# Designed miniproteins, single chains, continued (2): the designs that were tried, part 59

Each design is a single chain, and the fold is of that chain. pLDDT is the mean over its residues in the fold that is shown.

## One batch from the design tools (miniprotein)

Design m6021
Fold by ESMFold2-Fast:
Structure m6021 (fold): chain A 81 residues (1-81)
Amino acid sequence: KEVTKLRTEIDITTIFLAFSIANENKELKEKHEKELRELLEELAKLEGLSEKEKEELYKERLEWAEELGKRLKKIFEESAK
């Protein structure tokens, strides 16, 4: 399924974005945010999503990545010393 492959790529990119946030890597964060927008644009075309639906999905993915990133950062900080 084209949708299944694309959703998997979106999930992987969102995880990479979360790790970029956890590691405070601005360049990787910007790269993965751009990749996420491109993948969501492709998904929107494939599933017939409106601009509003696409932006809401992007927002949800960013919020999820930020939450996971905060959790990962705390784990990294607690495990380091």
Scores: mean pLDDT 82

Design m6022
Fold by ESMFold2-Fast:
Structure m6022 (fold): chain A 87 residues (1-87)
Amino acid sequence: DEEKKEIENARNRAIDLTNSGKGLIEGGKNLMEADPSKKEEAKKLVQEGIDYAKKGKEIAEKYPENKEVGEEAEKVLEEGKKLLEEI
């Protein structure tokens, strides 16, 4: 079934993008905690993570079956935005 395969492929891509976004956001946070002088670099990492999570959410929202992945991407996106305001 082509449709089921497309839904699963979208799910896997959304998960990968969301996890990549989370990793970048955590990387930016860790960089700031290790070296506060690297604020600009940390902000770039967090912004990239936000962009990845946003893409993951958009892909997940294409299919109702992937709703929980979209909700996880939203949480990552909001965590990144909150962190960006604190840097």
Scores: mean pLDDT 88

Design m6023
Fold by ESMFold2-Fast:
Structure m6023 (fold): chain A 75 residues (1-75)
Amino acid sequence: ELIEIMLELAKKYGFHPLLIEALEKANSVEEARKLLDQMAEEKGLPEGSRRALHAAFDEIVKKAEEILKKKQEEE
């Protein structure tokens, strides 16, 4: 699944622990995004830090989608 690829990438490249936690708890990409925002708010992260986390999340989504597409084209 896409979220499993995202979690592996986040762990491999040492992304923020909060981002990794959101991916571990979520059952979908959309749910992970919502959990990340909720947890960042609960931790009192500044707006700039929250923007950086969402930018990192978007980067992982893009990379994971590219990996998934290649896996579907080549076994």
Scores: mean pLDDT 79

Design m6024
Fold by ESMFold2-Fast:
Structure m6024 (fold): chain A 83 residues (1-83)
Amino acid sequence: LKEEILEIARETAARLRDPELKEDVLAAAELLVEENKDNPVVAARQLAGILDALAHRARDPEDKRVLLEAARRLEELAREAEE
């Protein structure tokens, strides 16, 4: 689960056009995975929320789309891991 969260974050950052958003996504993923090492489901859900919030801040519609897709993938990952 930890590696899957970090992989989604890396893929998302690679697709983003805004360099500030790239840094924000990677930093958030690393921080949340480290803080929630014993509960990676919480890390996935918290990262999904952060990516959704970043999508609202994003100016580029492609960056918005990429961030919202990533947030959805993280929510799906968390839901599957709960069961």
Scores: mean pLDDT 82

Design m6025
Fold by ESMFold2-Fast:
Structure m6025 (fold): chain A 71 residues (1-71)
Amino acid sequence: MATLSPEAAAENAAAAEQLREAVEETRRELEELRRAGAPEREIARKETQLGMLEIAREVSEWLAEQGRAAA
């Protein structure tokens, strides 16, 4: 089973925070593109990037939670 050490849990928690910042930044960029009337293809690319970052954040948060739950 995927039981993480406290060190690995802390690393995943730090990664989740960095990914949260990346998600927030990508959301701002997406809103700016929409306000500027950017081409739909560019908006779609940013939407895809945002979705991928959100999945990565959820995975990192889940791994951090597994380490805490195993304590």
Scores: mean pLDDT 78

Design m6026
Fold by ESMFold2-Fast:
Structure m6026 (fold): chain A 78 residues (1-78)
Amino acid sequence: EVEELLERLREAARARDTAEILRITGELVKVLQPSPEEAARLLRLGLQLADAVAAGDEARIERLTEELIRFARELAER
C-alpha cells in the first residue's frame, strides 16, 4: 500500500506531474494517519517537491523525492 504510493510518487516526479504529486501526498496522509505535526511536514515536503518539479530543478526533485519517501517509510514502520 504505502510502497505502491511511493512508486507512484517517483513516477509522478519523473513525469513532472505536480497535480499527481500533491494527490499522492494527500493519500499518504490519509493512509499513514500521522500526527498533525507529521501531516504538516508531509504536506510541506509534497509542496516543495511540486515547486521543484514546476521549476525543472532535477537535483532538487531527486533530493525532495528521496526525503519524502524516507519520511513516509519512517511513519509506516510505527
Scores: mean pLDDT 86

Design m6027
Fold by ESMFold2-Fast:
Structure m6027 (fold): chain A 62 residues (1-62)
Amino acid sequence: GAAELLERLVEVAGLLARAEALKALPDATEIRVERVGEDAVRAVATSAAGSAEATVALPPLP
């Protein structure tokens, strides 16, 4: 159903956000993935040198 599709889209968006954050901060020792409202997923990568963020928009549900 729509909920299952949303969960899969959130998972894919999370993977993309993690990849982008890690690309910006390849020495990251910690990565946190969170939903931002109803329509985006954000990843925050953290290391001793600092942090990097990446946000991936979710498509609107039908």
Scores: mean pLDDT 79

Design m6028
Fold by ESMFold2-Fast:
Structure m6028 (fold): chain A 73 residues (1-73)
Amino acid sequence: SSASVQKEIDDKLAQSKKLKAEGDKLNSQGATLMAQGEKTGDQALIAQGQQLIAEGNKLYEEGDKLEKEAKSI
């Protein structure tokens, strides 16, 4: 039914929004840690920031995939 299709679209868009928000949060936290590490010369802090940015990017890409899938329904 069209109602079932709309629910699938809505569910994918909601999940996309959640993943992108989580990704943005990790990217922001990672950028802050990298900036702090660069200022203090703390290589471990820079590496931690890079790992958070990588995880954030992965979540954002998963969100983008779900949004694209929703738009193709």
Scores: mean pLDDT 90

Design m6029
Fold by ESMFold2-Fast:
Structure m6029 (fold): chain A 81 residues (1-81)
Amino acid sequence: SAMQEELLAIGEELIDRAVAMLEAGVPREEVARELSDEVARLIREHPERAGEYLTALLAAQEVLDGVPREEVLARLRAAIE
């Protein structure tokens, strides 16, 4: 569905941001805060989509646990199916 495709796009953006920040040497705690702040901003703009944004945030946080980008994306796709 269009909503599932949008959730995947949001998740991919958050995952890519987390990976880029970690590769740049940003501390994990700072990356976690940045992801949370971004999701809070998205929820403020589109409160009806809060559940989708929180699902994407939870997936992106797996990057902070050391899961590779490709694996996190595969898990997110499976979770919304």
Scores: mean pLDDT 82

Design m6030
Fold by ESMFold2-Fast:
Structure m6030 (fold): chain A 63 residues (1-63)
Amino acid sequence: MIEVVLPKDKQVFIIPKNASVEEIREMLEMIQKLKAEGKDADEIIEAIKKFAEESGKLEVEVK
C-alpha cells in the first residue's frame, strides 16, 4: 500500500493489484509533476484514478 499526502489534509491510498514497479514509478512521477505544476488535490486525485483505471492493476481509496 502506498500513501500519498495531498494539500488540505486529503490522503490517497494506492493498493497495487499486480502492478509492476515501473507502473508504480510512472504513477508517482505523474503525481510529483502535477504537484510541481500547482494542481489542486482534486485534479491530482482525478489523474490518479484515471491512471489506475487505464492500468487495471491499481486500486485507489481517498480519505
Scores: mean pLDDT 78

Design m6031
Fold by ESMFold2-Fast:
Structure m6031 (fold): chain A 87 residues (1-87)
Amino acid sequence: SSTQQSVQQALNLVNQATYYVLLGQDDQAVQLVNQALSVALSVSLSDSQAQQLINRLQNARTVARRMGSDSVVQQLDQAIQQLQSLM
């Protein structure tokens, strides 16, 4: 798969995770964040692509915090830190 397709897949998975947070389905949201990170780490990301994913994860973190989804916040923090380490 092209790197751009993998980036779009990872962004879509983070969007799905945010949707499940809004539904109170925190376990499903955690699984989707882990899947998004796995997809992102499977390709060689440019700094701009890594930053795009970090921005989307930070937006998801804001939603998770508002919902009190502490397990999802922790998983998003781990994903953000891993992607920042690639920059």
Scores: mean pLDDT 91

Design m6032
Fold by ESMFold2-Fast:
Structure m6032 (fold): chain A 71 residues (1-71)
Amino acid sequence: SEIEKLLEELEKETDPKKKVELTKKILSLNPSEEDLQRILEIAESDPDKEAGLQIEIEIGIYLLEQGVRKV
């Protein structure tokens, strides 16, 4: 699927700006709960704390827009 390909790209990406853009692309495709958990795990394990935090913020905004709370 497109989401799976983007998740694989996100896991291999080292550029923080590209990580955020990949995250936004995945979110635009309405990912499953499992896909969202995978993105969160990638963000939490990221040695770049700023990039990880930006990814988590994007997920938080997405979940609020879907009527779901807590990231």
Scores: mean pLDDT 80

Design m6033
Fold by ESMFold2-Fast:
Structure m6033 (fold): chain A 73 residues (1-73)
Amino acid sequence: SDVDSAMARLRALAARHDLPDAEVDRALAEHKEVQAAMDAGKPLTPEDLEVLRRAGYALAVRAVRAREEAAAA
């Protein structure tokens, strides 16, 4: 499925680039700030779009790790 293919690709990228939990948490915190600005009606900048892109990868990495931890338990 598309989801399984995307998750497999993101898992390979995460393993290759060794994205630390601190970077995941930071990307998610930056995403929350951008989301709050959007909710307040502030227009998005190209920098805001880059934050959203990085947050997407961070969320995918976190989801893969959570699934792997659950499978190992």
Scores: mean pLDDT 67

Design m6034
Fold by ESMFold2-Fast:
Structure m6034 (fold): chain A 90 residues (1-90)
Amino acid sequence: SSELEELRKIAEKFKEELKKYVETGDPEKKLQAADLLLEFLEKLLEIDPELAEKFKKELDEVADKYYNGELTEEEFAEEVIKLIDETLKE
């Protein structure tokens, strides 16, 4: 569907900006990735509110592990990308 295609485009842009952040440490790229993640969630909420709530809950669990020191920044990035990819399969 066109809606799923838009979600995939947002996800790919998110991955690109996140990769740039990990490679450069540029805080501007981190903010751009965060904005894209919010855009992804907002678009997902329009398409499938139940899936969006599930995604948000799982994202919060991954974020908690990162802020508690259980995940490195690179591992956190990988888990968020994995969560987006799994969500897009539904």
Scores: mean pLDDT 85

Design m6035
Fold by ESMFold2-Fast:
Structure m6035 (fold): chain A 64 residues (1-64)
Amino acid sequence: SVAKELRELTIRLIALKLQKIGLEFDLEHTPLSEAERERVEREIRELEREIEEIEKKIKDLESK
């Protein structure tokens, strides 16, 4: 059902946002090498892409 899919996507979205917050906290408060900082920043950008993809799926489902 659309309602079940929407619920599952919403839960996944929240989980990804929490993961991003954790990485941003580490980036701000952890003394990282340049290479480690670039890795964390890359991971944050990847999470941002996944978040956008899920948000688009939610909007597409809501249009039905």
Scores: mean pLDDT 86

Design m6036
Fold by ESMFold2-Fast:
Structure m6036 (fold): chain A 85 residues (1-85)
Amino acid sequence: LAERFRELAREYEKSHPALAKALAALATLFSPEVSEAQKAEARANFKWAEENMSEEELELLREIVEELAEEIEEERRRRAELAAA
């Protein structure tokens, strides 16, 4: 999942830089090995991106998240199972 967000961030970097920044932040937040400082920076970057994205970029982000919804829920389930073990 994190790798898919990183790939999409690179794809959109030149055409939709605010969207690319949001996707890069999501990649960090879904990475298994990140520090609290990296998570805080990613949340700040995502907030900046939300405030600076056009309506088109927000719609693209929504479509990407909807397409990846099953992978997002699978990752959440894996984290819950690891916490319960």
Scores: mean pLDDT 76

Design m6037
Fold by ESMFold2-Fast:
Structure m6037 (fold): chain A 67 residues (1-67)
Amino acid sequence: MSRQQIAQAAILALMKAGYSLREIAEAVGISQTTLSNIASGKRTPSPELVERLVRLAREHGIEIPEL
């Protein structure tokens, strides 16, 4: 998958686990607006941000496709 697709999958999985966009953004160290733009496809995340999102998901026992 592209970085955009991986990031969107991680965000969706975290939201299904009960996390809000605000909580996810605070956990990975970005603004909620930036995370919302990534989730909606308006912005492509950096590789480092994708790694932070995947790490956060794994810390909560969430499996991300192809990661």
Scores: mean pLDDT 77

Design m6038
Fold by ESMFold2-Fast:
Structure m6038 (fold): chain A 74 residues (1-74)
Amino acid sequence: MEEVVREAIDEFNKKYGVDIKVEFLPESYFPKEKGIYAKADPKNKVVYFSPERLKELSDEEIRELAKEEAIKTL
C-alpha cells in the first residue's frame, strides 16, 4: 500500500520538521531474510520499501513500520 506509506512519512515529516523521502524498490533490492519490509538510509534521508512485501501487512502495520524506519534515518 504505497499511499499508506507516503501518508505515514508525510505525517512524520510534519511532526518532526524533517524531509524524509520514500522510494519503492523491487523485492530483489532487499535482504532475503524474512520480516525485512523496508530499508532506512540515514545518510540520504530516504526509506526504501518493497511493495511486494508490504502486501503481507495491514494498513496499521504499514503505518507503524514507516514510522519506525523514519526514526532510523534521524
Scores: mean pLDDT 78

Design m6039
Fold by ESMFold2-Fast:
Structure m6039 (fold): chain A 63 residues (1-63)
Amino acid sequence: PVPWTLDEFLRLFGLDSVDEALSPEGLRRIARDMIGREPTPEDVERARRMVLAALTGEEQDLR
């Protein structure tokens, strides 16, 4: 689980919306910012899973 609220997550990566965060460009940017180097497809998939976890709240309150 990601310890950020949705708003905190979006602000951390300079994103305006969930749709931007889940776009291929947004996910690539998130992955790159997290690892500090050229992202692999696996890094992009990890970024997508982190965004989805923050959105769906698998272990977080969705209120």
Scores: mean pLDDT 68

Design m6040
Fold by ESMFold2-Fast:
Order: sequence, then C-alpha cells, then structure tokens
Structure m6040 (fold): chain A 97 residues (1-97)
Amino acid sequence: MEELLDEIVERVKKAIELKKQGKNDEASRYLLKALSLAFVAGAEAARQGPEVADELEKRMIERLEKEFGNEAKEYIDLVKKAFDLGRLAGELERRFS
C-alpha cells in the first residue's frame, strides 16, 4: 500500500509540473493515472476493512496536502473522489461475495 501512495503522489506531482509548463494533454494523462491508482488503492483497502480504508485515505490526503498545499486542492479532491469510488467497489465485493 505504501508503494501505491508513493505512485499516486508522484503522478499528481508530475501532472502539476506539466500543467505549469503548458503541457495540458500530458498533465491530464498523469492525473488520470493517479486517479486510476487511487481507485485501486481504495478498493484494496476496503476489501481489508473500513478501518484500513479510512486510515489509508487519511494518509493519502495528508501526504498530498503536505506536498502540494492549496495549489493542488482540485487535484486532491479528484484523487479523493476516485479513492472513495474504489472504496465503494471494494465494499460491495466484500459484502456480496
């Protein structure tokens, strides 16, 4: 899980850097990669239990806020939404399997 958080942070960082350079298409690709990883992280954490998902989400948001601050609020909000959607998918799998 730590490796997934590291990859999410790295991809968000790259997206922000590319956007500042005017490379909007590349920035969007890296953001989508970060969102995909956040979804997977949320789903895997939710399969382990709600407490695991809550703790991982908290750590992910804290790392992103510490690294990027308010400049990346929209990116952080999107990553959180992707993680939460992953959590829902993992929770449904756990409940109905």
Scores: mean pLDDT 84

Design m6041
Fold by ESMFold2-Fast:
Structure m6041 (fold): chain A 87 residues (1-87)
Amino acid sequence: MSEEELRRERLTLAGLLRLMASEEEDPAVKAKLEEGARILEDPSLSPREGLERALEILREVARETEDPALKAGLETVIAWLEARLAA
């Protein structure tokens, strides 16, 4: 994957995590989604490093969330992101 593609994916994912956090009622899950978005927005991290760190947080949120819709959405994003990082 190109660095430009990784940058676009990182910014798109950050926006998605912020949207999910704004709709989340569980403060622990909300805090982790906001942390993931901050990592993706961190200019000191390479695009790949940002995606890899965010992936770790998303896996944790997917395990902790009681919202089946959020869990399904996160599992889909996790699978997609893992495929991109393995390329």
Scores: mean pLDDT 77

Design m6042
Fold by ESMFold2-Fast:
Structure m6042 (fold): chain A 104 residues (1-104)
Amino acid sequence: KEKENEETKKKVEELGKKAIELAKNAPKMTPEAVEALAERIVEKILAEAKKSSPENSEILRKFAEELKEAAKEGVELLKEDPEKGSKYFEEKVEELTKKVLEEL
């Protein structure tokens, strides 16, 4: 389990970094493009969940759902204030990624 958890944690860190990069670049993008790229990251998390143990699968599915919600909220904020929306999405992704890594 220890080595399996290490590989899963690595994948979560990679996907979290991609989501943070998306958040930082979001002010330069359309809301539709941000949503599409966030959905791609969510799909990759769900694909990893399908390959994981039942326990890790549940943790990863929750991560995917929470990330999808954070992206949705971030996009709404981006429409009003691009800087605030970007910062919110970035901080939320960092928080969620840390939480998931602690649960794995």
Scores: mean pLDDT 79

Design m6043
Fold by ESMFold2-Fast:
Structure m6043 (fold): chain A 68 residues (1-68)
Amino acid sequence: SLDDIIQEAVEKTREIFLESNGDLEKATRKIVQYLKELEEKHKLSQDELGLVGKAMADEFQRLADEQA
């Protein structure tokens, strides 16, 4: 389901952020690549891609704010 894809994407975003050791450019590149892989694997519509991408961006921002 879309909710399962969103949950996996959020968890992967957290993993990438933590593994990047403060390299936000590296983290962003890997997150964008993962989102592209999810789009291709699940044939996401534009609306679905937007929802997944927003959830990933919101989690990334939450983690960045917690480190500030």
Scores: mean pLDDT 85

Design m6044
Fold by ESMFold2-Fast:
Structure m6044 (fold): chain A 70 residues (1-70)
Amino acid sequence: MKKALELLDQGLNSEDEEKSKELIEKAIEAIPPDIDRITAAVMISVLREHGYEELAERLAERARDARDPA
């Protein structure tokens, strides 16, 4: 989890738009399948605020799969 948040922070703070997208994609891929839905919702909100709607939707799909495994 911490690694995904670090990658997301780096992506959002990058001046290079292409590198920002790449780092954010890596952050989403690094998210564990058991991610907490509140943490996922915060990350989705941040991504949408920065205009990365497609990546936000991808994160939402991952969070949905992990929401209730039991």
Scores: mean pLDDT 72

Design m6045
Fold by ESMFold2-Fast:
Structure m6045 (fold): chain A 76 residues (1-76)
Amino acid sequence: SEVQRLLEEAERLRREMEEALRRGNERAKKVLAEYADQGVLGSSRTMAELARTTDEVMKLELKYKEALKQAEALAK
């Protein structure tokens, strides 16, 4: 059904969001390690990668919430 398809899409998006969060946490650790070692707030590259990962997580969360909202609307 359309509801089942949307719920499967939401589950896929949830897994992608969890993976993106894991990558973000690893990048955040690198920023902190660079600060501890060099006294600077990470390299431009490391900071750009962290920002990109944060943006990806936010976009996935919005898609996940929209899929759930559509599934709920159709299940009425």
Scores: mean pLDDT 79

Design m6046
Fold by ESMFold2-Fast:
Structure m6046 (fold): chain A 56 residues (1-56)
Amino acid sequence: ASGAEAAGALGGREGGGDGAAVARAIRDKSTPAEVGRAANVSAESGGALVALAEQL
C-alpha cells in the first residue's frame, strides 16, 4: 500500500498524470498499460512503476 502511494506520486510527477490514480491502479494490480495511462506515460514505464512499488 505505502509502496504503491510512493510510486504513484513519482509517476504523477514524471508523466503529469494523477498520482492518486496511479497508486490506485498499482494497488488494484492493474496491467502495466493501465498504470502507464494513469501516469500519462508508456506501458513500459508503467511496468517500472509497478516494480518500484514492490521494492518500497
Scores: mean pLDDT 74

Design m6047
Fold by ESMFold2-Fast:
Structure m6047 (fold): chain A 80 residues (1-80)
Amino acid sequence: MSKLEQIKELAEQFKAETDKEKRIEIVKKILELALEYVKDPEIQKNLEKAAEEIIKAIEEGDYELADELVDIIVSALETL
C-alpha cells in the first residue's frame, strides 16, 4: 500500500469517527504520512498549518469543516 493510499484510507476513517480525541489522533497520523510523502519544506509547513486548523475545527465540534479540510489536503496530495 502506498503512503497516499494509506492517507486516503485514514481520511475515510476520520470522516466516520465521532470521537474528538480519536479524530485528532487520525489527523496526526495523516500529517505524519503526508510529511513523509512530501519532501518540499514549504508544502510541509503548509501541511502542519492545515493540521492545526483541522484540530481546531474538531475541538470546536465543527466536523463538517474538519472533513472538508481533510478532503482538501487529500486532493492537493493527489495532484503532486
Scores: mean pLDDT 86

Design m6048
Fold by ESMFold2-Fast:
Structure m6048 (fold): chain A 80 residues (1-80)
Amino acid sequence: LTPEQLEAIRKAVEESLLKVGVPEDVARRIAQAVANSVLAGNHDLVEETAYLAARALGLPDETARKVSQAAKEAVDKVLS
């Protein structure tokens, strides 16, 4: 994973979360957690990482599920 790919993942996840109504500061924190998961080789844990980060930051379950799906789709688009 190159620094350019990592930044592209972080940015794509952040933008995707903003579109589903997540506040900018929360979206940035979740996007960083997801990017760190991908950097660690845990591509299969992107959905779980995004969900857990969203819940830890106070988002309700329904919103956290939307966040996990949006994060996965954003990562898949950058890596395909």
Scores: mean pLDDT 86

Design m6049
Fold by ESMFold2-Fast:
Structure m6049 (fold): chain A 86 residues (1-86)
Amino acid sequence: DVEEKLKTLAPLTKEEVLAAGLPDEQRRSAIDGTRVEDAPEDTLFVRHPDSPDLFSQEALDRYQREHAITLSEFVSPRAENPVPLP
């Protein structure tokens, strides 16, 4: 269930994201700009329930390691302005 996965930050497959019928502007990874339709079939995506943005799991994991932040901090920073998306 895509809705359940969205609530738990569980990874979504390309097929699950496309089946969810998201608007074109939300069918693009916010970190690396990869469109869901153009991504490899084995690409996994993550979406935070409090954000319309979609992230490829690989790009998000790399960004989180590089900047030492969590997805929750990225989409809803506690102490400062939102982190700029590419």
Scores: mean pLDDT 62

Design m6050
Fold by ESMFold2-Fast:
Structure m6050 (fold): chain A 73 residues (1-73)
Amino acid sequence: MEEEVRKAREEREREVERLAEEAKRKFREAAETESHTSAAGEGIRAIGEMVDKKLEGERKIRELERELREKEE
């Protein structure tokens, strides 16, 4: 039954990698925007979206782990 926990951890690592890729992409966009549109506000906005996305990803991972724990009891 611990196999479900291992699967959850692997899925978590995959999700974290996906999230990191998205964050990297958004960070690059924010940096380029600040350099061209002279808007620190736009950069801050992009960072805020990255943080929100990261938090949502963490919440989803926690939910997944919780569901797996419930199945195992």
Scores: mean pLDDT 65

Design m6051
Fold by ESMFold2-Fast:
Structure m6051 (fold): chain A 79 residues (1-79)
Amino acid sequence: MEPEFVDLSMEKLEFLTKLVRAIREELSPDQEAVRQAMISEIVNAAKKGLTQKELQELYDRLLAEHRSEEEARRRAALG
């Protein structure tokens, strides 16, 4: 029981909910697999004890990485 439990503050839980909402708003429903991957990564990071600032930075990085990968795939398909 305890090894899987991470004590999250109410503020951290509220912030996590905000990030999850942001992911769903930034990505289209057609990108549901990517949404779930990003949500899972952020939730796992929160469970590992990352701060709100670190979670925000993780969100920003994951979104940027996803956008970069989409552009790279699009360019590869053209060449």
Scores: mean pLDDT 74

Design m6052
Fold by ESMFold2-Fast:
Structure m6052 (fold): chain A 91 residues (1-91)
Amino acid sequence: TEKMLEIIDKALEEALKALEEGKSFSEAVKILMEGMDKARSLLPEEKQSEFTARVVGAILRAMSDVSINGKEPKEALKELAEEIKEIVEEL
């Protein structure tokens, strides 16, 4: 659990840096997803499918918040990372 949270925090920092450098929200989400793939590999195989489904749901909501509801991209990324941490703690 602790190691997965470290990976998520590092991925969030890299994604936020990408936004500051002028990259799109979609590119920042892609960076975060690469971190999630690393975190997922630390889970038992039987938990990986549930983790993937819940993370994909969280990403789709975050993308809608930015694209449809006009939410600030950095705020949406931070909220997404917190939701993913909750998913990890619940598994």
Scores: mean pLDDT 82

Design m6053
Fold by ESMFold2-Fast:
Structure m6053 (fold): chain A 87 residues (1-87)
Amino acid sequence: SMADKLEEFKKRLEELKKKFKENVEEILNDESLSKNQKKVFIGSELGVIEISISVMKKVLDDPEVQKLADETLKELEELVKEALKKL
């Protein structure tokens, strides 16, 4: 059902968010990386998750999925902005 697909999408989205936050934190705490390298790597992580979310939006083709995906992308963009400010 559409409700089941939305629930599965929410679970997958939360897993992606958790992994993204963990990856960003790992990059920020890596003493072997320069500030510029950290900026590039964090930007690359955002690019990868944006592609993943965009693919799920197209596959599921549901207005609630689209809304939730767009809200999540804005949340992740703000997280990146805040992370980069710490460098």
Scores: mean pLDDT 84

Design m6054
Fold by ESMFold2-Fast:
Structure m6054 (fold): chain A 82 residues (1-82)
Amino acid sequence: LLEELRELLEEAMARLSPEARAKVEELIERVERLVEEGGSNEELQALLDEAQAWLATLPEEEALAAGLALGAHLAMLALEKA
């Protein structure tokens, strides 16, 4: 499962422009920091809202790839911390 999620993340990231890839990496890192620092549900929700707003600015195919990359990485983090 973790290996499959990693593969999905890598494939999704490969479909993104360098700029979109950097933004996905930034969002992932910010989520990881909030989780590690014990951020509030409100802070996590604000970050998710920002991510959704950014995804809405992308073409449909890039938005799907970015969403899959974010989802796969978040799922991997949840499994590692469970």
Scores: mean pLDDT 77

Design m6055
Fold by ESMFold2-Fast:
Structure m6055 (fold): chain A 100 residues (1-100)
Amino acid sequence: ELIDLVKEAQLAYLNGDTERAAELYEKIADYYEKKGDKVNALLARMGAYELRGDTEKAEELWKELEKIDPFYAFLLKQIDASPHKVLSKEEAEKVLEERK
C-alpha cells in the first residue's frame, strides 16, 4: 500500500505531473498520520507543498519537524535534501557521513 503510493508519486514527479505527485504525497502523509508517524507525515506534506511551489507552507511544516526531531531536521538541511524526495533519517545520516 504505502510502497505503491510512493512509487506512483515518484513516477508522477518524473513524468512532470507535479499536481498528481502532490496529491499522492498528501495520501502518503495521511497514511503516516493514521500510523502515528508524525515525522514522516510532515515530510510527505512538505513534499506536496514544494511540488505545488508553496515554499512558505513547506517552511512552516519544516519548523514543526525541527520541534519534533531537531537532529533529523539538522541532517536534512546539511545534505540539502528536498522533502518531496523523502529521505529517511537513516538515509540522511548515510548521505551526511559519505560527505565527510
Scores: mean pLDDT 71

Design m6056
Fold by ESMFold2-Fast:
Structure m6056 (fold): chain A 100 residues (1-100)
Amino acid sequence: AEEKERKREEYEAYIQAYNTTYILATNGVPVEEIEKMVEEWLEEMRKAGVPESVIKAFEEGAKEGIKLGEENKGKLTPEEIAELGKKESKERIEKLKALL
């Protein structure tokens, strides 16, 4: 059902936004800068014709990620967070190159 697929899109948008802003906040990026980035992403989503329910889910996830990221700030170093993200992204990209 389209409704079920939309609920999946809403959940995925929430989780993606949460994880992104959580990492940025724990990495010591100022809340004001993260909020500005989120507003730019929301504007891009609106211009791309993304459903408002999905955009709202993204915004809610981003807000929660900032809040919990600030609460957990200092448990991982910015360098450790950056290195983990860099290694995961590189391995994912290399695996997507089906021909090695």
Scores: mean pLDDT 71

